# Designed miniproteins, single chains, part 83

Each design is a single chain, and the fold is of that chain. pLDDT is the mean over its residues in the fold that is shown.

## One batch from the design tools (miniprotein)

Design m2892
Fold by ESMFold2-Fast:
Structure m2892 (fold): chain A 104 residues (1-104)
Amino acid sequence: AERAAARERMLRLVVKMRLMVEDGLSREEAERIVAGMSLAELEAFLGPAVVAAIDLSLDAAERVGSPEALVESLERVVDAIPEILATGEEGRAQARAWLAALEA
């Protein structure tokens, strides 16, 4: 139950981050889109390679501690994205680097 809930939350957070960082959507717009997406739609949006990377990260977190702690850490990072993007080019580069690390 905990692992499945953590996985869904992490998928939603990565989609939300991608919408803000890559597509330039506001937090409010990204939240509305993600809230309306099913699990299957989240997986289709990210693609099988990114979903596999997320699953590996959750497996690693579960093995050494809590997948919920990983998700909470990511949630704090995603919550900071609008402020980081507002700093300009360096903030956008940093947000893209974080997204790339999550998708690897």
Scores: mean pLDDT 82

Design m2893
Fold by ESMFold2-Fast:
Structure m2893 (fold): chain A 76 residues (1-76)
Amino acid sequence: MTVELKVEKEEVSESTVLVKATATADKGTKITFYVKTEGKEALMGEEKSDGKPVTGYHLAGKDLKVEVEVKAEKLP
């Protein structure tokens, strides 16, 4: 299954960035976003795809290392 992931950072204050993760997958696919901040992993968002791009959001400290991972699962 092919999933396209785009990750963007937007500065929302002097100390905070908004991390936006956008994924596109086939209709009926469950998309799960995970965020890793300084080696800690947390669930960022979970959505069922309707064939359009799905976006997850996370607020993080401006100077923190942030990585995003996407997992896609086809629903029955």
Scores: mean pLDDT 76

Design m2894
Fold by ESMFold2-Fast:
Structure m2894 (fold): chain A 103 residues (1-103)
Amino acid sequence: DLIEELAKKYKLDEEKVKVLKEILSLREFSKSEMEGIAYIISRTKDPSVISKFKEEIASLSPGELADLVKLAEGKELDEKSLKEYLEKVKGAIEALREAVLSV
């Protein structure tokens, strides 16, 4: 079971595993996206915070998720930091889209 392997690798408790399963049920994910999501959950102090943002996390592109993982690296995530990082990774793609449309 890939979810059990991710839970062991990232040391997820039962509540964090539950949230991981909820996110992974929202759409089809690649293995690298699943690992990124598991990492974000592992860095989050309160699993209910991840549950609040589960649809936003599920809507991220592979590139946005990779950027979110990089921003979360070495940090403990709370509701404020997770919200700020989600807005930042989404804003970077919007800025790139606007630049491409202007050329």
Scores: mean pLDDT 77

Design m2895
Fold by ESMFold2-Fast:
Structure m2895 (fold): chain A 61 residues (1-61)
Amino acid sequence: MDSLRQQGKELEQKGNEALAQGNYKEATRNYAQAAHLYSEAGDSEGAQRAGRNFLEALSKV
């Protein structure tokens, strides 16, 4: 069974892929969801990283 942390990592990877393709809205959505899942899992480092990536992607929209 996938943990919340693993699901967060998968969404972070999808965000990275979307960002590389110039799909900033999709990247923003994936990073936001990743940050939420990392936070629920108690992974503060993952949540902070995904949150920073979210803000960076949002600035490109």
Scores: mean pLDDT 83

Design m2896
Fold by ESMFold2-Fast:
Structure m2896 (fold): chain A 68 residues (1-68)
Amino acid sequence: SNVEESIKIIEEKKEELLSKIKDPQLQRFVEQMAKYMIKEVEENPEWTVEEVKKAVENFKKMVLEQSE
């Protein structure tokens, strides 16, 4: 389903970011944000996979900005 594919995309990006980040606080932030994104997708099944991919890209940017 669209929801299942979206969750997989979020989980894969979470794992990618966690493999690159060594700061425990930032790791916790990444896990928390991924969980919220999954909840958003589950509660709003109208989300397209493409929209989820864009949200994940914005999430990555946000994480990198927090690392400064």
Scores: mean pLDDT 79

Design m2897
Fold by ESMFold2-Fast:
Structure m2897 (fold): chain A 64 residues (1-64)
Amino acid sequence: SKEDEIARLEQQIEDLRANTERTIADIKSSDLSDEDKQALIDALQTVSDKTIQRLRDRIEELRR
């Protein structure tokens, strides 16, 4: 059903957010320079935000 697909997409968004937060924490605890850490976090956040937006757009298509 559309409701089942929406629920699955919402779970994917939550899983992606949780994974992004864990990855950011790992970067922050690494031995990289502060500049390199910030660059990696910024790049990761940008990719994550775009992926979440794509998933949200798909949910809205299903809701019409």
Scores: mean pLDDT 89

Design m2898
Fold by ESMFold2-Fast:
Structure m2898 (fold): chain A 94 residues (1-94)
Amino acid sequence: MPSIDEIIEEMLARIREVLREAGASEEEIRAVTSLVRTVLQTSVKEKMSIEDMRKAALAAVRKAAAEFGLSEEVERRLQELVDEAIERIEELLK
C-alpha cells in the first residue's frame, strides 16, 4: 500500500491535471499544490484528527479558489480529490 506521503503526492498530481485543464498558470498550480501539501503534511505531523485534517485541507482549497478566481466546478473537483485522499489516509492509519 502507498505511504501517506505517496497518497498526498498522487492527490497533488490529480489536482495539477484538473488545474491545467481549467487553464491555470504553472505558477498558480505550484501555489495551490504547495498550500495543500503543507496543510496535509503539517496535519499528519501534528497528529490532528481526520475531521480537523479534512477541515484544514478544505479551507486551504477554498482560500486558493478565492485567491486565484477558480470556478465553483474546479473548486468542487479539488474538494473531491482532497476528500478521497483523506479517506485513504484514514484507512492507512487504522
Scores: mean pLDDT 84

Design m2899
Fold by ESMFold2-Fast:
Structure m2899 (fold): chain A 87 residues (1-87)
Amino acid sequence: MTNEELIEALKKERAEVLARAKSEKDKELYERLIELLIEKLESLNMEEFEALLKKIEEELAPLAEKYREEGKDIRLVLEKVVELLEK
């Protein structure tokens, strides 16, 4: 998949994700996340983007599992994803 194809896929997915948002705060978080992902895809090549996603997954997978086990809001994990993407 090219960066352009992935950006178009994210734009399509954005509409579905926003429709599933339960609150305005979740909607704002999802919009920011998708915006940052598109910005990274526009600035990085596919290999660099995949490396970034792998790094985020490796850093946040233990935290996501802990929050899931504790019944905490997934939004806390998404806020950390946004923080990592802004670097």
Scores: mean pLDDT 74

Design m2900
Fold by ESMFold2-Fast:
Parts: C-alpha cells; sequence; structure tokens
Structure m2900 (fold): chain A 86 residues (1-86)
C-alpha cells in the first residue's frame, strides 16, 4: 500500500491525475484487504480528488463533483466502520 501511495503522490506532482487516482485506488483496496479502514478512507479521498482534477482538466466539472462526493461518502462509511469495530 505504501509503495502505491508514493507512486500516486509522484503522479500528482507530475500533473498526471488519472494515473495518480488509479494508484490511490489500488492503495485503498490493499489497505481495505489488510483491515486498515482509516488508511483505506484516506486513499479513497486522494483517489477521488485526483480523478476529480482529471475530469476538471477535460471540462467535466459536474462529473468531477460527483467523483469527489462518491469518494467522500465511501470514506465516511469506512471511518464509521473503523470506529464501530474498535
Amino acid sequence: AEELRAKGEAFLAAGRYFEAGVHYQQASLQALSQGDLELAADDTLNSGDAIGRYLESQGRFDEARQARQVAQGLADVLRAMAAALR
């Protein structure tokens, strides 16, 4: 998960938002498979923001907003589950 996040950060720094989003999504899925729901939530938010920036670069502003809203909703659920399972 850490290596995937580092690659996501590198792609973000390079302005390569789609690749950044994919790497954060993969990091989130790996964190989820390891039971790290809080880390999965953080990776999900980073993925949603990166995909949102990509969609904005394409002039797709409504879809960018939806991508961020979906990511926020999923992150909120993951964090609530983490709190409930403590």
Scores: mean pLDDT 87

Design m2901
Fold by ESMFold2-Fast:
Structure m2901 (fold): chain A 63 residues (1-63)
Amino acid sequence: SLEELARQLQQQFDDQAQKAKEEGAELAKKVGKDIGDQWLKDKMQQLLQEAQQVGQQLAQLLA
């Protein structure tokens, strides 16, 4: 069960990463490239951490 959820999260991560790149570029055009780049880097790190945190939370719920 946890493995299935991890696979779904991996697929969602890929889609969200592509959207984040587009949103970062849009933000860069509106408020400056530096802010857009910082937002994108933070967003990518957050997505990676969320995958691990969700796994931990699910483990607690399944315990």
Scores: mean pLDDT 77

Design m2902
Fold by ESMFold2-Fast:
Formats: sequence, C-alpha cells, structure tokens
Structure m2902 (fold): chain A 67 residues (1-67)
Amino acid sequence: MEERERLREEARRHVRLGGEYGSRGDWRTAGRHYERASRLYERAGDLESGRRYREGSRLFRELDRRS
C-alpha cells in the first residue's frame, strides 16, 4: 500500500533527524523526532518499530531533564 510506504519513509526521516539532534546533545528535539517516528510507524502497522522509537523518545526526554 502506497500510504504505508509513505508513512515508513516519513518515519525514517524523523529517525535520522532524531539521531542527528541526539548526537548534538539536543535531547529535547531528538525526543520529539523519535516520538513522531513512533506514531508514523504505528500508523503504518509497524508496531515493533513504533514501540522501539517510543522507548527512544522516553530516553531522550530523560536525558533532557538531566541536562
């Protein structure tokens, strides 16, 4: 389905941005991108990736609180 592939492509872009911001220590922005990726993967039916990036978002939020 074209829509599911579009959602996965958008999710992958957010994963890349989250990783980039995370590598710069911008934990807040990294967490937001991972949260967006999680929601997009869930909409695409990729529940495992959705859960993974939801966890990643929570970890970035914890790092932001401690920074």
Scores: mean pLDDT 86

Design m2903
Fold by ESMFold2-Fast:
Structure m2903 (fold): chain A 68 residues (1-68)
Amino acid sequence: MKAKVTVKDLENVTLTVSEEAELLGPVKKKLKAGESIELSMVDLLESEVQTLDGKKFKVKDLAEVIVE
């Protein structure tokens, strides 16, 4: 599992997942491979992703951070 985080500002952060996963935390959403979601930085740091095989990862531990 890989995640990319693109930071525009602290209220506008884009999370992109490399494989199908469920976003868990303040925002809950099922994401397809390559799908993106916009979050605040606070919500992102409190978020986890769960893969289809049931593995959970904190987003902050997976994220390659890109600043635009």
Scores: mean pLDDT 78

Design m2904
Fold by ESMFold2-Fast:
Structure m2904 (fold): chain A 64 residues (1-64)
Amino acid sequence: TAAAVMDFVNLAMLGQPFPAPIPAELAERILALARQFLETYETDEARRQARLAALEAAVKASAP
């Protein structure tokens, strides 16, 4: 859901661990959805890029 994707973005920005390891297929889906939601929701490009970068790093760190 949109809320679940935004929860991952928020956890990544706060440096909090994800509740479960994220496999590559799910990682790609989360990143794609987060990009789409942040384009709509976050009007500040720098903040949007920072949130996406944090999520991307957290997703890579959470790989099984």
Scores: mean pLDDT 72

Design m2905
Fold by ESMFold2-Fast:
Structure m2905 (fold): chain A 61 residues (1-61)
Amino acid sequence: LVEEIRNAVKDLSPAAQYVVVMGIVEGLSPEQVRERATSLNLSDEEVEAAVKKYQELKEKL
């Protein structure tokens, strides 16, 4: 599980990785992950990448 998460987020920026991990730990919705990413001043591309990766990981969990 931890290794799969690490491997899945390795292509994201460090800030986007942090948001995805936080979302999994806190059990956030994809919408809440989007809000967290925007509050951290991630670019629109980073926000979409983080949300997409989070949705993929949530389907596997």
Scores: mean pLDDT 77

Design m2906
Fold by ESMFold2-Fast:
Structure m2906 (fold): chain A 74 residues (1-74)
Amino acid sequence: VKEFEERLEELVENASKMSKEELVERLRELLREAGVPEQAIESFLREFVDAHENKDEERLRQVRDAVVWYVRRL
């Protein structure tokens, strides 16, 4: 759990340094390893992509927190 949260935080902090494609690939892999269902992965990825395209760091952190909340309840 802590390792997942730490890696997700690192990805979100470095999102501005990554391409959209790299961010999507790394997040999809991380979410699958955490046992997130494909439907939920696609929903979260859409929100991360939207925030990344708009360079909205606050939105990226909000989506991160929502993912953490979700994974803790799996």
Scores: mean pLDDT 84

Design m2907
Fold by ESMFold2-Fast:
Structure m2907 (fold): chain A 86 residues (1-86)
Amino acid sequence: EEEKKKKLEELLKEKLKRLHELILSLTPKKYHPLLDEILEKALKEGLSVSQFALEVLERLTLSEEQKKKIAEKTQELEAELLKLEE
């Protein structure tokens, strides 16, 4: 039980970093410092992948295509976490 909880916490951090990497690839370099700040906040406060995505969407004006890619990745990462939470 304790090992499962630790594994979920480590996976959450991994998933947050993966989503951050995707968003960096979709956005101009001028937004990267702001995205790094949002990631640091998410890691410090233990935000979910969905909460991290929402913070990015609130802080940045994104195209519909960028929003779709972020939403699809967020859903994929959340589904991976849920499979381990059972």
Scores: mean pLDDT 79

Design m2908
Fold by ESMFold2-Fast:
Structure m2908 (fold): chain A 91 residues (1-91)
Amino acid sequence: MMITLSFSDVDSGKVIGISGASTLDELKKIIERGMKLAKEKGKRIQIRISAPTEEVTQQAVKEAEEIAEKEGLKVVSKKISGTHATIEVEP
């Protein structure tokens, strides 16, 4: 499995980080780090996901939503288009 994630500040449009995941565990850790960053900075963060299949993309979105809820963040937007997804979270 190969998934690319990018994290951006919604207000400034600045890219905060780009990461690749080869396993589901690695994906979860990357998402958790992005969610913690959003929470610590009190900022709305956009997460862009690119995955090899639609099924993996949907699974990555579900993991992001679950982690956001666990960290006390709100998913304010989600868009899925084939192998690409965009999720926005806020504190």
Scores: mean pLDDT 79

Design m2909
Fold by ESMFold2-Fast:
Structure m2909 (fold): chain A 86 residues (1-86)
Amino acid sequence: SRAALLATNAGFLFIAAMTEASLGDEETARRLAEAMEELLKEAGKLAGAPEAIELAEKAREALIAGDFESALKYFKEAVKLIDEAL
């Protein structure tokens, strides 16, 4: 499904954002995290999982803050809600 494809692509952007943040490129990490949020929000809208939209925002905020543990928890919960709604 389109929602599943968007969630998968958001996952690649999540890893890229975390990698850039770990390398100290905060600006690139922020842009990648914002792109991840947009794809994950669209996936949530398509799947009918509105709670995933809020979790996508929290995942972006945590990634930018360098809180990778919280970011991963929010991201995984958002993907779970999208998968369960499909």
Scores: mean pLDDT 88

Design m2910
Fold by ESMFold2-Fast:
Structure m2910 (fold): chain A 93 residues (1-93)
Amino acid sequence: GNSATQDEISTLLNEAKKALKEKDYQKALDAAASALDLVKSSNLSKDTKLKYLNEIKSLLLEILKNATDQDVILKAIGLLLSAIGLELDLELS
């Protein structure tokens, strides 16, 4: 059911938030990427997907503000663009 997918996404977002507090930006990116993939592949409602995309974008922006590693920055930019692209597809459909 939708609840199980939402619980998995919430767990990944909490993992990303914990990693950000620990300044483990690679782990935060990996969790955010996994959450984004679940949002893309899920049968969740448009409104629920938009909610999670906003949370994912906020996490990626915090990584970009704090990260100094070039590979981390480039990966965060790529994921942010993917999240924005999905948001636009959902809003324009």
Scores: mean pLDDT 88

Design m2911
Fold by ESMFold2-Fast:
Structure m2911 (fold): chain A 110 residues (1-110)
Amino acid sequence: SQMDLGFQRVDRIIDRTRRRLGRADTPDEAVRIFLRALSDLGTLLQFLADVAEFSPDVLTSVRDYAVGRLRDIRRDMVRRFGLSPRQVRTLDRAIDTFAQSGDYLVERRR
């Protein structure tokens, strides 16, 4: 199904991101890796919406799944790297921006 394919593509980006985070030595490097994952996921959602022509409901499910996976990584990063409050706010704002961009893509496909 479209949903299974969308989740698999999200999982590929998340798994790659977790491996990169496993090799990160500093909080700043971890933040850069996380922001790259957000960029990659944004590109994926745009592709699924505009090229693969996924239905709005499936796009919403894929976006929500990606947000959940990003929040899990954010929690693990705060604990592992000892992120500052400013770094945590940067991650939280980036997740919110990604979620909002996903809503815009879904509305455009309705």
Scores: mean pLDDT 87

Design m2912
Fold by ESMFold2-Fast:
Structure m2912 (fold): chain A 79 residues (1-79)
Amino acid sequence: SLLEAVVDAKNELLDRFGLTVDPLSTDRSPENILPREGIVYLLHRRYGLTPEQIAKVLKITPEEAVELIRRAEELGLGD
């Protein structure tokens, strides 16, 4: 399910990056941007979610979801 994929991605980010902030937060503070880029990237790459589906889950625009995926690629989060 979509919710299960989101929970799995959140747990992976907490474990992999030692994050203490909620990567599902809608907060646009600078300290929360990197966790958002990571979860968006995992949802897109591993779970095959479209930018529109990610935008609905995170309550952002599809354009913002595309930009977060692009930024995650630039940061090497897919390697």
Scores: mean pLDDT 65

Design m2913
Fold by ESMFold2-Fast:
Structure m2913 (fold): chain A 74 residues (1-74)
Amino acid sequence: SMEEEKRELYEKRKELLELREELKNSDLPNEVLNERGRELRAESRAVNERLRELMERDPEFREELEKEAREKEK
């Protein structure tokens, strides 16, 4: 269902944001950081593209994503 897909994408976006923050705080070699960073950015783009499509169809879902963005500012 669309509701299940929305939840999965929303949770995936949260997961990717957390992984990117963990990566920034890690003490890994620059080459590893760059490779993992590219992978996470590619996944984030795919998720964001699909979320954008769903937001066009469901304004309530857009509000949920906006709230998540505000929380991540803390």
Scores: mean pLDDT 75

Design m2914
Fold by ESMFold2-Fast:
Structure m2914 (fold): chain A 72 residues (1-72)
Amino acid sequence: KLEEAIELARRAIELDKELREKKEAGASEEELERLHREIGELQEELRKLVETLSEEEQKEFVEEAEKLAKEA
């Protein structure tokens, strides 16, 4: 489902941005590890979902993911 893949990508991008901000602010290693774990779990779910998409849907996903990354 393309929409679900886009939503997971948005969440992963948000957490990645939070991770970068926390790292720059000198957050604890425990906090950074938690964010890394959450991002990894979302990326794994996203990867599995994207693999079930058609080639055309995967292309649409990439375009939307690029827009989301720029939005962040």
Scores: mean pLDDT 79

Design m2915
Fold by ESMFold2-Fast:
Structure m2915 (fold): chain A 90 residues (1-90)
Amino acid sequence: SVEELIKKIAEKAEKLSEEEREKAAEEIVKAAEEEAKKYDDLEEQIKVLEEAKKLVEKYIKPVDEKLANKVLLGLDIEIGMLEIEMAVSK
């Protein structure tokens, strides 16, 4: 699950290099996107990504604020893309 991935990465955060931090952020964003895509409803997809943001704030931000900010930016971009798609879809 996205939550289990976030928890696993949070446990290793203090030992991550900058390169590993970039990779970890990409893995979390991709996992959240894949979870969201299980739903056909764009509004439900946005809710999955918003829940992933809450998990990042809860588990990662207290141990690595830089990693948390990278993930939150990636999730916000994905939410924005879905909001545009929802606005142009019937």
Scores: mean pLDDT 84

Design m2916
Fold by ESMFold2-Fast:
Structure m2916 (fold): chain A 85 residues (1-85)
Amino acid sequence: STAALLELAGEAMKLMKEAGVPDSVIQDMQYKVTDPSLSDLERLLEMARTMKEVKMPEELQQRFLELASERFSPEHVEALKRVLE
């Protein structure tokens, strides 16, 4: 669901701000997750990839995975976990 994806993107941005991630990086991620050429899974993976690249604390990565598991299939959540490993 696009609505569920946008809600998760909003939560991801809040977690990134809590982690002290620069606004420019958060904005770049926001542009990628709103790219109409990407599937919902690809947009989810861009959120996880950004978190991995900025080396977000494990605690905040786990909170993101918990929020994702409430909204998306186990298959999508497993793909996110692989990116964050």
Scores: mean pLDDT 84

Design m2917
Fold by ESMFold2-Fast:
Structure m2917 (fold): chain A 68 residues (1-68)
Amino acid sequence: LSSLERAAVAELSRLGGVPEEEVYRRLREILDAGKENDEEVLRELAEELGVSVETVRGALQALRLADQ
């Protein structure tokens, strides 16, 4: 993982109390399904991790930038 991906995944893992591997997998599933702009999908993950939708969106953006 790039430094940006690691930082984003580590932050969500710390806030949500779930392993970094699980956080990365769920973010990747959203990106691979093309649902990074689906507010319902983002809200579900945000509520599960105890973070804001904006925090989830930021992490998805970090992963998307690393794919370039």
Scores: mean pLDDT 79

Design m2918
Fold by ESMFold2-Fast:
Structure m2918 (fold): chain A 69 residues (1-69)
Amino acid sequence: MEKIENLRKEAEEHRKLAEEYQKLGDDYFEQAKKTGSPELYAKGMQYFKKAEEHRKKADELEREAESLE
């Protein structure tokens, strides 16, 4: 039971990080649109990639938890 609970908690942490990185990416992307800065655009894209990586990790952890049910 504890093992499944720990996997789900880790998944929640990764989903929270994904949401935070997504917001950071959105902020940089909006600033890039307003200023025309390619550097801000690149930073936004980096944060979007980090968000996707954490979302994928969360999905993997949830799948592992389900497999133990």
Scores: mean pLDDT 83

Design m2919
Fold by ESMFold2-Fast:
Structure m2919 (fold): chain A 72 residues (1-72)
Amino acid sequence: SMEEESRRLADEALARVDQKAAETGEKYKGLSPEERQAAVEEARRDALSEQIVELTNKGYGEAARRLAAALA
């Protein structure tokens, strides 16, 4: 169903966002905890925005809306 497909696509996109956040945390491991956390939060916001745009451009508006809720 479109609902199941949208859920799967949103879950996959969130997994990619989590991966980028984890990679950012490792990249900035040498910074202070506060600076590292700020970098991770920025990376998560940027990755979420990128995934929303990608899903929208591919025509997966339902999945994109589900991701947009994570920004609100």
Scores: mean pLDDT 84

Design m2920
Fold by ESMFold2-Fast:
Formats: sequence, C-alpha cells, structure tokens
Structure m2920 (fold): chain A 107 residues (1-107)
Amino acid sequence: SIAAEIVEELRKRLEPLREELLKKGVPEEEIERKLEEEAVKELIRLSMKILGEKEEEIEEILKNLTPEKIKKIIEEMKKKMEELKEAGKTLSVEELIKLLVEIAKKV
C-alpha cells in the first residue's frame, strides 16, 4: 500500500513536469536529468511525511537540496543497497524510506 501510494504521488508530480518540458522544447537528456532530480526530491518529501516529520523540517531539507546533493544521495543509496545485497539482506519499504531520509539529512 505505501509503495503504491508513493508511485501514484510520483506519477502526479512527474507526468505534468515531463509534458511541460517537452512543450518548451527542452532536450531529452536535460528532461531526464530534471525528472530524476524532481523524483528524488518528491521521494524525500513523501518519505519524511510518511515518517511523521514536521512540514517545516521537510521544507527546510527540500530547500537545501541542490543537484549536487541529490547526486550524493543517489550515490550513497546505491552504495548502501549494494552492501546490503552482498550481505544477503533485503529491506522493507519502511526501512528503505528510513534509510533515504537518514542519508538526505546527512548531506
């Protein structure tokens, strides 16, 4: 249920953004980059909201997310997921959400 809700909220955010960028004639490579950045921001927003974080704290974290910080978050998530896979561990959706928020707060 949580995963389905996250997917639906991402779709609602990303589909209008893709349409807008296509309509403006933005190159596909730049569209993909902007959509990835927006997806990571929205995932962090939804994750913090699911964990019961205050709206003011969510807004502060999101305001400080630069493209460079987003790239660091993606790289750190990939690294931790690889370490868990090598150890034969699987994370629940709730554990993945907690991990993402922890990483976002540290960058």
Scores: mean pLDDT 84

Design m2921
Fold by ESMFold2-Fast:
Structure m2921 (fold): chain A 91 residues (1-91)
Amino acid sequence: VEPFSAVEYNSLLTQVSTQKKQLSPEEIDRVVAYFESELKRLGFEAPESLLQKIRQELSGDNPAQTLIDIDVLLGVNAIRKVLGLEPVYPV
C-alpha cells in the first residue's frame, strides 16, 4: 500500500474535518502506512496493537479526531527523537 505524503495527509485531515466524511478502506490503509513510515523515518517502530487500534478508530464515526491524534503523536515522537528519548505510544 502506498502511504500518503505529508501534504496528502494534511489535505485529507482538512477534508475529513470540514466535510465529516468517512474514510474508505484504501484511505485507512494509506493513513496507517503513513504513520508507520513516518515513525520508521524517526528510527522508531509502531507496535502492531497500536496500528490495529488506529485502523479500527479510523473506521469509526470520528476519523478526523484519529487523524489529529496521529499528527500529535508523530510530533511528540519527533521531539523525543531530537532529545534522544524513547518513543511514547498510547496504552
Scores: mean pLDDT 83

Design m2922
Fold by ESMFold2-Fast:
Structure m2922 (fold): chain A 81 residues (1-81)
Amino acid sequence: KELIELGKKLGPAFYVLAAGSFLSREEVDELAKRIAEELAEQAKTNPRYIKRLESLLKVLERLGFSPETIEYIKALLEKVK
């Protein structure tokens, strides 16, 4: 119940944060990139996913994810605009 409510607030970022409880920092970073790739693919056919990808990027920047991961996700976002 609590996890569902958190998921509603954080959207795609919820999965990265939840996984962080059980995964290493490197594994969480890779998971963030995989989630961003999935959102970028969906955004090619549905513009609504662009907003979800932008929201994920903002959360990851605030959490201090690696510059390499942030740059990678920004490149994905630019390709689907």
Scores: mean pLDDT 70

Design m2923
Fold by ESMFold2-Fast:
Structure m2923 (fold): chain A 61 residues (1-61)
Amino acid sequence: MSDKELVDQILRRIRSLAPSMSLEQLEAALNEVLAWVKTYYPDIYDYTKKQLDELLDEHRR
């Protein structure tokens, strides 16, 4: 599994749970994922951040 595929799987799981989460819970979960990616998979940090921003925008709509 590529680093991108791993991150995509984590994000898909969060997306499926997002409707049952508060905005604060979602932001906390996304910040944890972003911090983890920055530490262990820095090459895909920008990609991950873009995906997280899109997910937050979907939750706000």
Scores: mean pLDDT 78

Design m2924
Fold by ESMFold2-Fast:
Structure m2924 (fold): chain A 81 residues (1-81)
Amino acid sequence: KTLEELLAEEAKKLTEEELQEYLKKLGIKVPQKTVREALELLKELVEKGVPISEIYKELSKKFPKVAKAIFGLLREKVLNS
């Protein structure tokens, strides 16, 4: 499996709770609604088969603070598995 495939698999499994906990660890304050909307967009794009690099660009445009946290968390999950 490629790194992109592993990141996509972890994105499908990512929960709102895990993302909120990770944001708290980073000291990033974001409304719960924004976290949910970012996660919903992530899962929608993954299900449509959009490449991870393109998903990152789309999330960064709409949810810049959350996008970095999402991809940081996903990379940690892949590298520490």
Scores: mean pLDDT 82

Design m2925
Fold by ESMFold2-Fast:
Structure m2925 (fold): chain A 89 residues (1-89)
Amino acid sequence: SNEEAILALPEREKAELLVEELRLRLEALLEEAARTGDPERALAELERLRRDVERLGKKMLEAGYEKEVVEELVEEMLRLIDEAEARLA
């Protein structure tokens, strides 16, 4: 997957790309939900993304990434998901 390809990059570039990819995906989901009036699909995708973020953090820790960097990345990504979920409510 694209996620696995990103995991091969230098740590700083990886974090920046993961956050940017998530932001773009969240924007697309919110735009689609607003246009169609159907938030259920977007909510299901947000739930999946939350699980993917938690799994990514675990994988990065297992791969030997610094705990502080992984925690900051996971917290930022989960915060973006929380903001998107709030906009759907």
Scores: mean pLDDT 80

Design m2926
Fold by ESMFold2-Fast:
Structure m2926 (fold): chain A 94 residues (1-94)
Amino acid sequence: SDAERAFWVALALHELAEVVRELLATTDPEQARALADRFTAGFVRALRALEARDPELAREVGEAMIAELRRASQEHPELAALLDAMIARLEAAL
């Protein structure tokens, strides 16, 4: 449903906004990479679980996340390498 899609997209984008904030505050490149990898792995796992129940909803949530990651990469060029790696992993999972 439209309401269910809006809820899942809003939740996913809220979690991404918090991760971007933490990445911007992280001065250690290894810690930043670990944070990005952990978030991406968790999101892919959640997306796979959602896909088993509702493949169309999972695709829409995944596409919304990729679009927001691309937007964040343009807004924060200093994070582009990390965010582009997250995009590549999510595209491979869809």
Scores: mean pLDDT 85

